Designed miniproteins, single chains, continued (4). Designs and how they scored, part 41

Each design is a single chain, and the fold is of that chain. pLDDT is the mean over its residues in the fold that is shown.

## One batch from the design tools (miniprotein)

Design m13401
Fold by ESMFold2-Fast:
Structure m13401 (fold): chain A 80 residues (1-80)
Amino acid sequence: SMSTEEALRKFFKLLVEHGFTGEVVGDTVVLTPKEHPDLQLRVPLDPDGEATLIDKSKNVTYTASVQELARIRHEILEKE
C-alpha cells in the first residue's frame, strides 16, 4: 500500500507535469489534475485543519495536516 506522503508527492508531480483545475467549495480548496480526474485534493482554508487526498478509481483516501501538506508541496513545487 502507498503511504500518505508518497501519494501526496505523486499527486503534486502530476500537477506540475500536466496542470490542474482549482475551485473553492465553501471553506475548502479542491485541486484536480487535468490528466487524472479521479484524483482530488481537498484542503481546508483553516491552517490547523486536515487535508484529504481522494483516489476515486481505487476507492482510497489519504489524510494529512495542512502543515504537513505544505511541507510536501514545498519540497516538490518550490525545489530549484
Scores: mean pLDDT 82

Design m13402
Fold by ESMFold2-Fast:
Structure m13402 (fold): chain A 69 residues (1-69)
Amino acid sequence: MDELLEQARKKEEETKEEIKKLTEEADEVFKTGSFDEGAVAGADRVVREKKLQKELDEHVEKLLREALA
């Protein structure tokens, strides 16, 4: 149980760091690039953020399911 909780917490922390990086990259493109480039980067960030959150949720659910099996 404790090991699975530690893995879930680590994955959550990694996901938060990745989302932060994606947000910073999108913000930089908005500041230094064209508006169109910023809009594309922003849309890509949202898609990647949702994918990372989904992967985190699936990983946590899998660990909990395995613990109950």
Scores: mean pLDDT 72

Design m13403
Fold by ESMFold2-Fast:
Order: sequence, then structure tokens, then C-alpha cells
Structure m13403 (fold): chain A 78 residues (1-78)
Amino acid sequence: MATEEEKKRLEAEIEMLEGQVDMLRRLYGDDPEVRALVDEARRHIEKAREALKNGDYEASKKHIEEAQAAIDRAVAAA
């Protein structure tokens, strides 16, 4: 039960991050600083999804945190 709840929470978090990245790319994709941070966030999102698929929840959480940090910096730069 707890493991399935954790997986669903991580999947929802990744989906939120993907939505934020897509928004930043569409609104500020021509800004080189925003683009670099968005690309960094995208790499971490991809790694988080792969880790989640492999059952590595610790690695998935780490990559979610790194993606969120990159998104927060992109928002500050935009």
C-alpha cells in the first residue's frame, strides 16, 4: 500500500515538473539562460522517470529535487 502511494506521488510530481518545463520552453525558450536551465531540468526528469520505472525511489526523488531546483532558477531568470 505505502509503496504504491509513494509511486503515485512521485509520478504526479514528475508530471507537474514536465508541465512547468513545457510552459517555460513555450514562453521563454528563446532565452539562452532559461533554455540551459530547462534542458537541465528535462535531463533530471528523464532520469527520475527511468529510476521510478526501475523501482529506485531514492534516485527518483533525488532527480525530482534537482529538476525542481533547475525549474526554480529558470523561473527566477525569466
Scores: mean pLDDT 83

Design m13404
Fold by ESMFold2-Fast:
Structure m13404 (fold): chain A 100 residues (1-100)
Amino acid sequence: SFEETLREMAYRAAEAAANNDLEALREVEKEILELLAKTPDEEQRFRLRAAVETAIAAALAGEEPEKAAEIGVEVAKMPREEAIRRYKELAERANAVLEK
């Protein structure tokens, strides 16, 4: 299912981010770009991006990969404006952790 794909991609991205594994993160990004190219639905493309980017931000903010992926999938189900707001909140938390 599409939701299973969101969870899988979000988890792999979160795990790579949590481990500072840039090579694994690049591999996930390449696979996501291939999935986006094969996904004609604009809303599904947005949800895939929202799930992955949010999961990365949550992992960098200190969440365990499984929880970060769950947060990513949850945010991806929100209306676009709310998803963007939630992502920004997590990205700000991640930046605060990385700058300390």
Scores: mean pLDDT 84

Design m13405
Fold by ESMFold2-Fast:
Structure m13405 (fold): chain A 100 residues (1-100)
Amino acid sequence: EARKAAEEATRKAGEAGLKAGKAGGKGDGVKTTAGAVQGIGAGASAYIGARKGTEEAAEKGARDAEESMKGAGDLAGTEEGKKAGEEGAEAARRGAREGA
């Protein structure tokens, strides 16, 4: 159960990060691509945290996801992009908690 929950949360974190990047770059293809890359990176960090099955590691992954979105420059400034990335990171943290 822990592994399955962590994997599901991880996948959602990556998807949310990707969506956040796309939302921030809406109407600008170049910015959308940059945001998507940052979102994927954020999701990967949350994935690693969730996989370790510890709330502390998942929390760090969630924090890294938020910081990665800020690194997307203009894309990080959008309220929607930021929130989507944060929700994805929260999903990863929840998965790790359920596994503990």
Scores: mean pLDDT 49

Design m13406
Fold by ESMFold2-Fast:
Structure m13406 (fold): chain A 94 residues (1-94)
Amino acid sequence: SLPPRDLVLEVDGEEIARVSQEALERGRAKAAPFYQAGDWDRAAGVTLAEALAEYYRKNGDEETASRYQKLADEGATAEEVLAFLREEHERRKA
């Protein structure tokens, strides 16, 4: 089978992050307790936050990676993770 494509995260049509499917798989593993509990919002948030922490760490941005890692560790919802992504993007434009 064809390998799955990277997940591209965009804000206002601008590519902010490109997350590998392998990073998403590791995020899903970390989020397994939330998937098992049927807490889909936290499962999605932890999956995305863990994958974004890996993305920023790989790109040498340890400060941003640590903030996403904290969101993953605290069980943030998908809405909270996406809000943080948008706020960081706006901050970097200023």
Scores: mean pLDDT 82

Design m13407
Fold by ESMFold2-Fast:
Structure m13407 (fold): chain A 52 residues (1-52)
Amino acid sequence: MEFKIIGENGEVTTVEAKDVEEAKKKAKEIYGEDVRVIVSEDGKTVAVTKAF
């Protein structure tokens, strides 16, 4: 399942992950603390990630 990662500057990237927790881990590896929001491809799963 694809997740869109929105960075602090509003930049959007896409990662493939099985669930939102894996997407958070990948986002942290790529952007660190600059990740603001993760949204699933279908828009049904949203996570605010700046607290991790």
Scores: mean pLDDT 68

Design m13408
Fold by ESMFold2-Fast:
Structure m13408 (fold): chain A 76 residues (1-76)
Amino acid sequence: GVPEEELEAEVLEALTLIYLAIAKHDLSRGDVEGAEEALKKAREIADQLESLGFTDAAERIRKDIEELEKEVEKLK
């Protein structure tokens, strides 16, 4: 079976993808505040992934967050 920490990491990765999708949807609607809240949640989960030792996954997610944060900044 998969180690418990690895299953936890897979769930956290899935949650970050959901929050990134929410952020993209909110940005497409001009909902800057909604997008910022979703990105904040994704960042919190990326920090949890790093604390579990999944640094590469956390770094990939943070790069996706940074790209969406640039889009947020353009709309302010």
Scores: mean pLDDT 83

Design m13409
Fold by ESMFold2-Fast:
Structure m13409 (fold): chain A 98 residues (1-98)
Amino acid sequence: DEDLKKLLELSKKPLTEEEKEAEKRIEELGKEMKKKLEEGIKKGLSVKEISEIITPLTKEMIEIAQKYAETSGRIVLLTAKIIEELNKRLKEHEEKLK
């Protein structure tokens, strides 16, 4: 609860131009990751194979989020949302492969 409240308060702060550029890059990375994930699912790739494909993009996104973690709750929340959606989709795919 305390950490969530802090993130919500940080998300209300106006973004700098640098933070807006970082948000745009995270959105672009998230879109590319979702595309590669869905292509991997369509091809019947394993969760491990799909994870290996998206890992470089996930790494870049996390590095951006860590850089702005103390100043932009919006960037942190956006990153968490993208990772959560991807993890949920991978779990659904894994369960169907059983």
Scores: mean pLDDT 79

Design m13410
Fold by ESMFold2-Fast:
Structure m13410 (fold): chain A 89 residues (1-89)
Amino acid sequence: ELSELVKELGLSKSQLYEMMEQLRRDADALLARLDASMAAFVAPEEDRERLERTYRYQRELLELARQRDYLGFAKKLVEGQKWIEEELK
């Protein structure tokens, strides 16, 4: 349910819509930059999995914003928030 996910994120529906609209506006350009950055990076073996996970996460968010999948985008943000909180301890 979108309302529950938005509450978990500490956002209003209007804030979620605004965030997605901002990302959607330049989604193609942002995706191209992400792909180019990933192709240019040579990470140490120990950092490779984390780098690839971050890249995939950002790419998925941009694709969901581009598709106007509000529910999918909110779910992915909740997943990312939990992952970031784990990384930050």
Scores: mean pLDDT 75

Design m13411
Fold by ESMFold2-Fast:
Structure m13411 (fold): chain A 113 residues (1-113)
Amino acid sequence: EEEKDKELEKKVDQLILSAVRAAMNGDKEAADRLYDEAIEAAKKIKNPVKQYVYLARVYLARAHANLLMGDVEGAKADYEKAIEYAEKALSLDPTNPRAQGLLEAARAHLEAL
């Protein structure tokens, strides 16, 4: 399971990078598809703390992409999901630095909207 989780983590990272590139090029359809694939890959991670951290990371990245592309409502919904998953990770591991950073970033951006 740990080895499979590590491969899923790498897949999520690769999908986020591809989705960010698509969004920067204005390809909303490709970005949306790649973020959806990243969410599905993250959901397959068996470690619950890592699953929640990676889900928070995908939603935060998609929120930024939606904001860049002028989709304020989509960005707001995704920041709220990033907060939800970061809080779930912290409920299981209160000192997790990645979850703390994701929660702080998502809250700051949502408050600025």
Scores: mean pLDDT 90

Design m13412
Fold by ESMFold2-Fast:
Structure m13412 (fold): chain A 80 residues (1-80)
Amino acid sequence: SMELQAAKGTIKAGEAMVKAARELIENGADRAFVERVLQAATEVAKGAEDNLKKINAPEEWLKQVEEILKEVEELRREVA
């Protein structure tokens, strides 16, 4: 469905943001800037989660979103 394709794109965007945040941390980027990227990744992931729940998507898709949120939390702890 178009909704699942949109959710897949949003999940990929969230994954890319997490990867970018990791690279920023590794390169010694400003903490406040990293926190903004992580906040954006969180909002993207939560939006995907809400949309997936609305269409009763299989749990495997929700688990992908949960993994993004878990990685964001781990990176937030590294920056703190």
Scores: mean pLDDT 84

Design m13413
Fold by ESMFold2-Fast:
Structure m13413 (fold): chain A 116 residues (1-116)
Amino acid sequence: GAAEVRRIALELGFGELTADALAERLADEAPEEQRRYVRALRAVMDALARADPAELSGEISFDALVEAVREASRYLARGDEAAARAVIRATFAADGTTLSDALVARLVEALRRGIA
């Protein structure tokens, strides 16, 4: 539930407002998926914080980020890296954001480490 997502997010170093926003979006996921998605989001956000501004055009919305992490994590769990890359690109493109191929590859690597 929401309280468990919030607890996991705070344990992984997210601030209170981000922990609350994650709890609202991930409350209905299974407990093992809640932990996986919060860990994956931490890894992806850390990778994005290290990205060169030239690799990204537009703004990353929190909703697009959470959606991309959830869907790409499900594809990676099935071993479908190509689909994970495609869904990251498509989710951000739908929100008006373009990512370089190199950045998409690093986000997939971050997701893989986060869900491991």
Scores: mean pLDDT 83

Design m13414
Fold by ESMFold2-Fast:
Structure m13414 (fold): chain A 77 residues (1-77)
Amino acid sequence: MERFKKIDEYLELLAKYGTGKYVVPSWEEALELALEFLKARGFLPLDASLETDPEARELVEYTAKRMVELGLLEIEP
């Protein structure tokens, strides 16, 4: 729970002060982008995998969804 709150606070800060957004052609690529974002920011370990770690997948899916809701990420098929 606390990890989701920290991610949301960070994403809201980026949405408020950031000047750009990511554009990806699919939801799967949005998940990969969110995974790398979370690894780069220390929210997930560098060896986290969407296929073998259901907790990492849940966090990545939440992050990708929030990035779309906040305008930080756009899916353009």
Scores: mean pLDDT 78

Design m13415
Fold by ESMFold2-Fast:
Structure m13415 (fold): chain A 101 residues (1-101)
Amino acid sequence: EEARRAAEEAVAALRRARDEAELAEARALAARAGRLLNASGGTAALKARQLAAKANPSEAEKAALAEAKAQARATGDVNEELSRRLAEAAAIADANVAAAR
């Protein structure tokens, strides 16, 4: 959730950037969002892997592993979409600021 909010804030800042100073601030927000997205994806994948390594899992542990795998996949899909939107917003902002010069 925090990674998603950071990415959405960065996209909004990039879309609002009018000059190089605003673009620099928006890029800093985008860099932070990228780090949070990478961290959230890594945490979800690590949890699924740790559960998968358990020998003789109980039915509850099997259910937890299935849930962790589903959550890791969902987190990956969301992170890919947010990363794509960040890249698109950054390219548009760069072009708009350059054109205004």
Scores: mean pLDDT 77

Design m13416
Fold by ESMFold2-Fast:
Structure m13416 (fold): chain A 88 residues (1-88)
Amino acid sequence: SKLEKLEEKVKELLDFADNAIKLITTHTPDSKEKKEMIDFLNDAKKKAKDILEKAKNSKDVDLDKAIEEVEKIKKEVEDKWNKFGLGS
């Protein structure tokens, strides 16, 4: 179903963000860039959770648009993470 697809996409984003936060907190010294990256990842997680919660609680939610929005957030997260560079 479209809702299952949305749940899958949200889970993928949350798992990616959680792994990224764990890696950055373990392997990088405290910096403005580290704080900004962690804040960005936490914001992305919150947005994805909010999209899913709204979809579960409302018949008026366009699930195709919700899925597209989560996919856009995931791409932004992946792009920003790739530019950050683990271990630098």
Scores: mean pLDDT 82

Design m13417
Fold by ESMFold2-Fast:
Structure m13417 (fold): chain A 66 residues (1-66)
Amino acid sequence: MSDVEIITEAGKRARELLKDLSEEEQKKALGEIEDALKRHLAETGRLTREVADEIVDRVVKEKKEE
């Protein structure tokens, strides 16, 4: 699976998990997830589906607690 495909799938999953939040909060969280995924890839040279799912879960939890 390509890095772009992993990022795209993570975004779709995050959107489903965040659908109970406002549209503004959803867009903010999606941006933070994408930035975190790209940062992880840039710093480690590797992005896996497991890491992407963990990043999504953390950001979603943080946004629901804000």
Scores: mean pLDDT 78

Design m13418
Fold by ESMFold2-Fast:
Structure m13418 (fold): chain A 64 residues (1-64)
Amino acid sequence: SDEQQRKELSQQILDIAGSLSPDLKENIQRHLDYLDSTLSDQEALEISQQILAVLRRYQADRDA
């Protein structure tokens, strides 16, 4: 379901954010909670995918 996919995506986002910084993880968690309260599962999924892409870029820059 879109809800399950969104939860799995949110967990991936939080794992990457946490690997970068605990403070970043806390800030991203707050944003994900806000998306969950304000948007449909589909809309939240689309935005979460964009967040994941940005975080992966930061992770790649760190690992370079």
Scores: mean pLDDT 81

Design m13419
Fold by ESMFold2-Fast:
Structure m13419 (fold): chain A 76 residues (1-76)
Amino acid sequence: MIDSVEIKGDKLVVYGEGFTPDDQVVVLDEEGRVIGSGFAEDETRALVDLSTKLEGKVTVQVIRDGQVVAEKEFEA
């Protein structure tokens, strides 16, 4: 589902496939705290608003119907 991520200022663009309009995307810090959230824009892209600058190890999760359906870790 998640292919890549790109940081654009205070936003994270999440690229992938199989997104639905109701998919929520969250960004978690190393402690599991939510530092960004957004929704799928189309079937291949989601846009996340970041509440803070990304630092260190972070996790991107795609949530559908309250369930984590995809997850990717990356270094910010």
Scores: mean pLDDT 81

Design m13420
Fold by ESMFold2-Fast:
Structure m13420 (fold): chain A 60 residues (1-60)
Amino acid sequence: MNAERASELGVRFQAIRATSPTPEEALRRAGELVREEAEREGTKVASVALAAAPPAPAPA
C-alpha cells in the first residue's frame, strides 16, 4: 500500500469522526472505508483490516 493511500485514508477517518454524531457510527463508516480500500487493493493486508471487524453479529 502506498503512503499516499494511507494518508488519504487517515484524512477520511478524521472527517468521519468529525462529522459522525456518535463514535459508534464513526467506527462503522471507517470500517466500510477500510473494507472498500482493502478489496480494491486485493491484498493480504485486507485480512488484517477485517480482523478489526467481527465476522458474526458481535453485539450481545
Scores: mean pLDDT 65

Design m13421
Fold by ESMFold2-Fast:
Structure m13421 (fold): chain A 82 residues (1-82)
Amino acid sequence: MKKKVLILDKDKEILEKLKKEYEEKGYEVYTSTDAQEAMEIVNKEKPDLIVIVDDDELVLKMLEDGFKEAAEKKTEIKSILK
């Protein structure tokens, strides 16, 4: 089974870098610069890991609310600093 990861950041340059790193590790990678788009990806793809860059607490809260139904089935949320 291939693990799926969603990476969320406003900085497109950081998104491209992280996408390559996780793809090299064997993940199926999804990226978004928008919290609403990220929620749509989570609902459709049900990623195993969500990486939020820059520790944006507002974005974390929005995703946590959007994961109410998916979170019952266990998605890991991870924040990373730049």
Scores: mean pLDDT 70

Design m13422
Fold by ESMFold2-Fast:
Structure m13422 (fold): chain A 67 residues (1-67)
Amino acid sequence: TALQDVLRAQNLIRQGRYADAMALIQRAVAQAPQDPRVIAAIQRMIQQTTDAAVQQQLRAILQQAQQ
């Protein structure tokens, strides 16, 4: 499910595996656009990451998900 993909992505981000995490997040957003659980999880990832480029990419995906 989209929620499972997002939860897996959170674990990958903690491991520094950003490319794999982004692929799962994009897939989750495509499957469940505007799902509040998916949106909330992406917002938490933005707060938990220290990489500015990753934060910017997550914000772009979030903006697309909210449209």
Scores: mean pLDDT 78

Design m13423
Fold by ESMFold2-Fast:
Structure m13423 (fold): chain A 76 residues (1-76)
Amino acid sequence: MDEEKKKEAEEIARKEIKKREGEDVEVVSLRTELVYDEKLKKEVYESLLYLSNGKFAGVLIDAETFEVLDFAISES
């Protein structure tokens, strides 16, 4: 994986969290992987985040364009 692209994807994921949950929500853990998404038929960065408010977030980011393709958040 290109570490520079991974870092950019992680920054996009963190911005989506701030946009949706607020700037005071901290990311407790974050994992980003380059995966092939069978539903979208393309490579995506999948970022999984555990948040200080007890929620989990998933962000799918296009590996070529860095467009946010999906965002999901759930309490666990």
Scores: mean pLDDT 79

Design m13424
Fold by ESMFold2-Fast:
Structure m13424 (fold): chain A 58 residues (1-58)
Amino acid sequence: MADRIIDVLIELAHMELPPDQAAKLAERLRELAATISDPSELIAQAVAEYQRVLEAQK
């Protein structure tokens, strides 16, 4: 269910971030998807990680 949201965030990361940072974020998002069974919590955590990585690029 939330898998499509994770895939979209990974695609956006590859567009917005350098390849190495995008790869690290993709691994983190997939790890969250493997450990969090609740879709709403997974989406919240995934979005928070994505935002944190964007902030770190400044």
Scores: mean pLDDT 77

Design m13425
Fold by ESMFold2-Fast:
Structure m13425 (fold): chain A 73 residues (1-73)
Amino acid sequence: MEVPSSEELQLVIDSLEVLANVAENLSGGMVGRLLTELDLAIEQAKKGGDSELAQRAQEIRDTLIEKRVEKEK
């Protein structure tokens, strides 16, 4: 309520989570773009003081990186 950016970030992070869930079907370039968007969302959530949103975005980012490593083994 006091921080309108938190509601917009919640929507963005939710959308990124949906895309991350199908990341194994995405091209390397699309995964790279997702990682960039997640990094931006983490920074914006930290600036807005929303540590829960920042943590959620970071967990999604970490999962994407792990899925990438598993495919390249």
Scores: mean pLDDT 74

Design m13426
Fold by ESMFold2-Fast:
Structure m13426 (fold): chain A 94 residues (1-94)
Amino acid sequence: RAKELVEQGKYSLAASLTTGKVMRGIAHRLEGNNKAAVDDFVDAAEVLLLISKKTNSKEDRDLAILLMRKALEIDPNNEKAKELLEKAESLEFP
């Protein structure tokens, strides 16, 4: 859904849904539901990276990196988080 909104150019709505995912991830972490927290942070970071690439937003890329680091603090072996972090770190901005 959020990725579909980015492809349609609806960045503000995609960002709002992504913020909801981050808040839910924080709530899951506080409840001790580490798996759900990691999944929410990874999903949010993936959408933020897509927005970053479409809009040349270094700020969204940096936020995605922070979310991936939080996910890896919880689950150091999460392959999707590692892949997204590598992609985020490889992005160059004008």
Scores: mean pLDDT 81

Design m13427
Fold by ESMFold2-Fast:
Formats: structure tokens, sequence, C-alpha cells
Structure m13427 (fold): chain A 87 residues (1-87)
């Protein structure tokens, strides 16, 4: 965990994840898989029971919004500065 990281208490993060500086993660029962990389200042906002798959890469300054039960598939690459909504 880097400096200025904020993670909601009801978030589960898998092994080998790299969470960089300035990241904010909010979610109810959000499950983050193994080996996920979340870049500097990225923001993740998840509704209930969303999943981020193994080996997902979320780039610097990206904003990811996950709907209830949404799945961001294994190995997904979200580019720097992207704004993505997953339903």
Amino acid sequence: VEENVTIDANVTIGGGALIEKGVVITGENLRIGDGVVIGENAKITAAKDAVIGRSVYIGKDAEVTLAEGAVLPRGTIIPEGAKVTVK
C-alpha cells in the first residue's frame, strides 16, 4: 500500500496486487483478483458484489465504475486516463 491510498473496508484484494499512490477504491463486497495492478491516482467505484478479475491492469488517472454484480474480466487493460463503466 502506497501513500495516500484509500480503500473501503468491504473490499477483498487478492495476492500480489500492486496498489499505487493516490488510489481510491470504494465498493460493497468488491473482490479484486490476484496480480491486479492499479496505477497512480486511479479511482474505482463499485456497486454491490462487483468483481475485478486476475491480472487486470488499471492505468494511472483512470476512473472505473462497476455496476452491481459487474465483472471486469481477467487480464483486462484499462489505459491511463480512461473512464470506463462496466455493467
Scores: mean pLDDT 82

Design m13428
Fold by ESMFold2-Fast:
Structure m13428 (fold): chain A 60 residues (1-60)
Amino acid sequence: MPAIEDSNLFGKLVEHLAANKGQTISVADLAASLGAPPPRVEKYARQIIDKFGLDVTLTG
């Protein structure tokens, strides 16, 4: 049972990553905050960072 829909997760990740430009973000903390599994959060966060060229570092 997914706690959050992928489309909602993507939108929230875009907002969170944009708000934290220049920062290092824990995938585990982000996953807990969004109610999603860490592997799913990492997958979408990586895609967003790469596609939009965001200055954000992920740590797992």
Scores: mean pLDDT 76

Design m13429
Fold by ESMFold2-Fast:
Structure m13429 (fold): chain A 57 residues (1-57)
Amino acid sequence: SMEEIERLRKRVDEFAKKYGDKSLKEAMNGMIESFLERGVPVSYIEDLLDTVFKMLK
């Protein structure tokens, strides 16, 4: 749903703000959009982002 997608984008915003990097935010949102265009489930994208956030934190 749109609400699930907006929740993902908010998480990306929060992560990018922690690192102070606008280009990181843009790159991550671009990845999300690419995955959505390819029909990847929102839940899978969320799990992937959780993994990335844990690795970079």
Scores: mean pLDDT 76

Design m13430
Fold by ESMFold2-Fast:
Structure m13430 (fold): chain A 80 residues (1-80)
Amino acid sequence: SLREEALEKLREYLEKLRKALEKENAPQVLIDMIDQLIENADDPEKAQKLLDELLKLLEENPEYKEAFFKALKKLSEEQA
């Protein structure tokens, strides 16, 4: 179904983001949060709670926010 295809693509993207965070030597807590989002991608309520926790962590820790956005930028550059 379209839903199953969308969930697979979301998991693929999150897995690539995880690898980008590892390459940037991002804090382990960020990598762990992405792992939890991958695990719970098909559970909207759990995914939303995890996303809220991630956003709070990034807002409270400017250094983590910088590492996260650097990983996103590198992920975009490596998708050539």
Scores: mean pLDDT 81

Design m13431
Fold by ESMFold2-Fast:
Structure m13431 (fold): chain A 97 residues (1-97)
Amino acid sequence: MKIEIRVEELPNGLTIVTVRVEKDGKKVVAVAAGINELTPEQARASIAAARTFADVEKKKAEKEGYEFGFGILPVGSTLEDAIREALEEAEELLKKL
C-alpha cells in the first residue's frame, strides 16, 4: 500500500489536506478542508476557495484514473481534524471499490 499526504495552509485560515492512496490496483484521492475560527465573511471565502481547489483536484484525479472524495469540516476545525477526515474518506473510497 502506498500513501501520500499533502498539507497546504492558506493565509485565510483554510487548511487543505490531500491523501492519495494506491492499494491492490485501487487508486483513491481524498481532500479535506479544515476551516479555522473565522468571521462569517472569512469562512464563506474559505469554503469557496476549498470547493475551487477540490474541483481542480477532482479533474486531475479523474484524468489519472483515481476515485475522488471531498469533505469540508466545520468552522473551528484543526489540522488534525482535516488529516483524520481525509484519511477516513480515503478508507471509505477504498472499501467501495
Scores: mean pLDDT 80

Design m13432
Fold by ESMFold2-Fast:
Structure m13432 (fold): chain A 74 residues (1-74)
Amino acid sequence: MKMVRLSPEEKREVVERLRREAERAREEARKAEAAGDYIRATALEFRALALEVEADLIERTGEADEGLLRRVRA
């Protein structure tokens, strides 16, 4: 893994972005479930969980994977 240390400002920005992406995924999961697309809903719920776990880890360590940073910035 290629980990980079974040400044306090960068950490806040990245964590906020990941948490917003997780909330977006949960909202999409609710819509998919309401439409009867349970496979899509389940996949989106796991995506939201993964994003929350990553945000929590970055908040605790102050470090993030550079591949994740490129993805979040794109």
Scores: mean pLDDT 80

Design m13433
Fold by ESMFold2-Fast:
Structure m13433 (fold): chain A 58 residues (1-58)
Amino acid sequence: DEIKQAIIEELIKNPKASKKEIIKKVKDQFPEVPMKTIKNQIELIEEEFQNGKSLSDL
């Protein structure tokens, strides 16, 4: 949940940030979290976007 929240905060600050930039920022905050876990959370957020959710709804 904290990882998802950090990803959402980065997307709000930089809505055009690349997936790699978001992964790097979140990894810097949570260095012990695997990159795959961060990537999976980003993909879940992207899926919610495809379902018509906005950043404010996440």
Scores: mean pLDDT 75

Design m13434
Fold by ESMFold2-Fast:
Structure m13434 (fold): chain A 73 residues (1-73)
Amino acid sequence: AVELLRKAAEYIREGDRAAKEGNYEEAIKFYERAIELVRKAAEQQPSLADDLELLIEHIRKKIEELKKKLEEK
């Protein structure tokens, strides 16, 4: 789980950077990859499931905000 969470954190940072640079589609891809890794970590350590679900919710909100920006010219 530690390795999965480390990789997820890296993807979140890459997504945040892409979003800041206006690369919204790329940012969404990084965030979606991070969610996959966080879900796998939660399956490996159920004791962290509540905290990891909050992290997934936070990342999903970031994705939704970027999708709105892609719909507006």
Scores: mean pLDDT 82

Design m13435
Fold by ESMFold2-Fast:
Structure m13435 (fold): chain A 78 residues (1-78)
Amino acid sequence: MEPTAEELALFKAADKTGSGVVGLLELEEYMRREFGEELARIAAEVALRKGFENGNDPLLTPGQFAEVLREARARYEA
């Protein structure tokens, strides 16, 4: 799915190295700082379950990051 401009801005804030991908640890740390511990945990669980993998360490593209955010928010509000 295509990320929105807002989701792209959040991705760039999470992408500390400017590599164009966000690792699982970077995702969790970013989400914890911006949205708190519970949503950070849910986002990490969503990323792992969806199997967004590059080798042994999951790396998220902007589109995958946006998908994880949408699913994590949906689960948090349920």
Scores: mean pLDDT 72

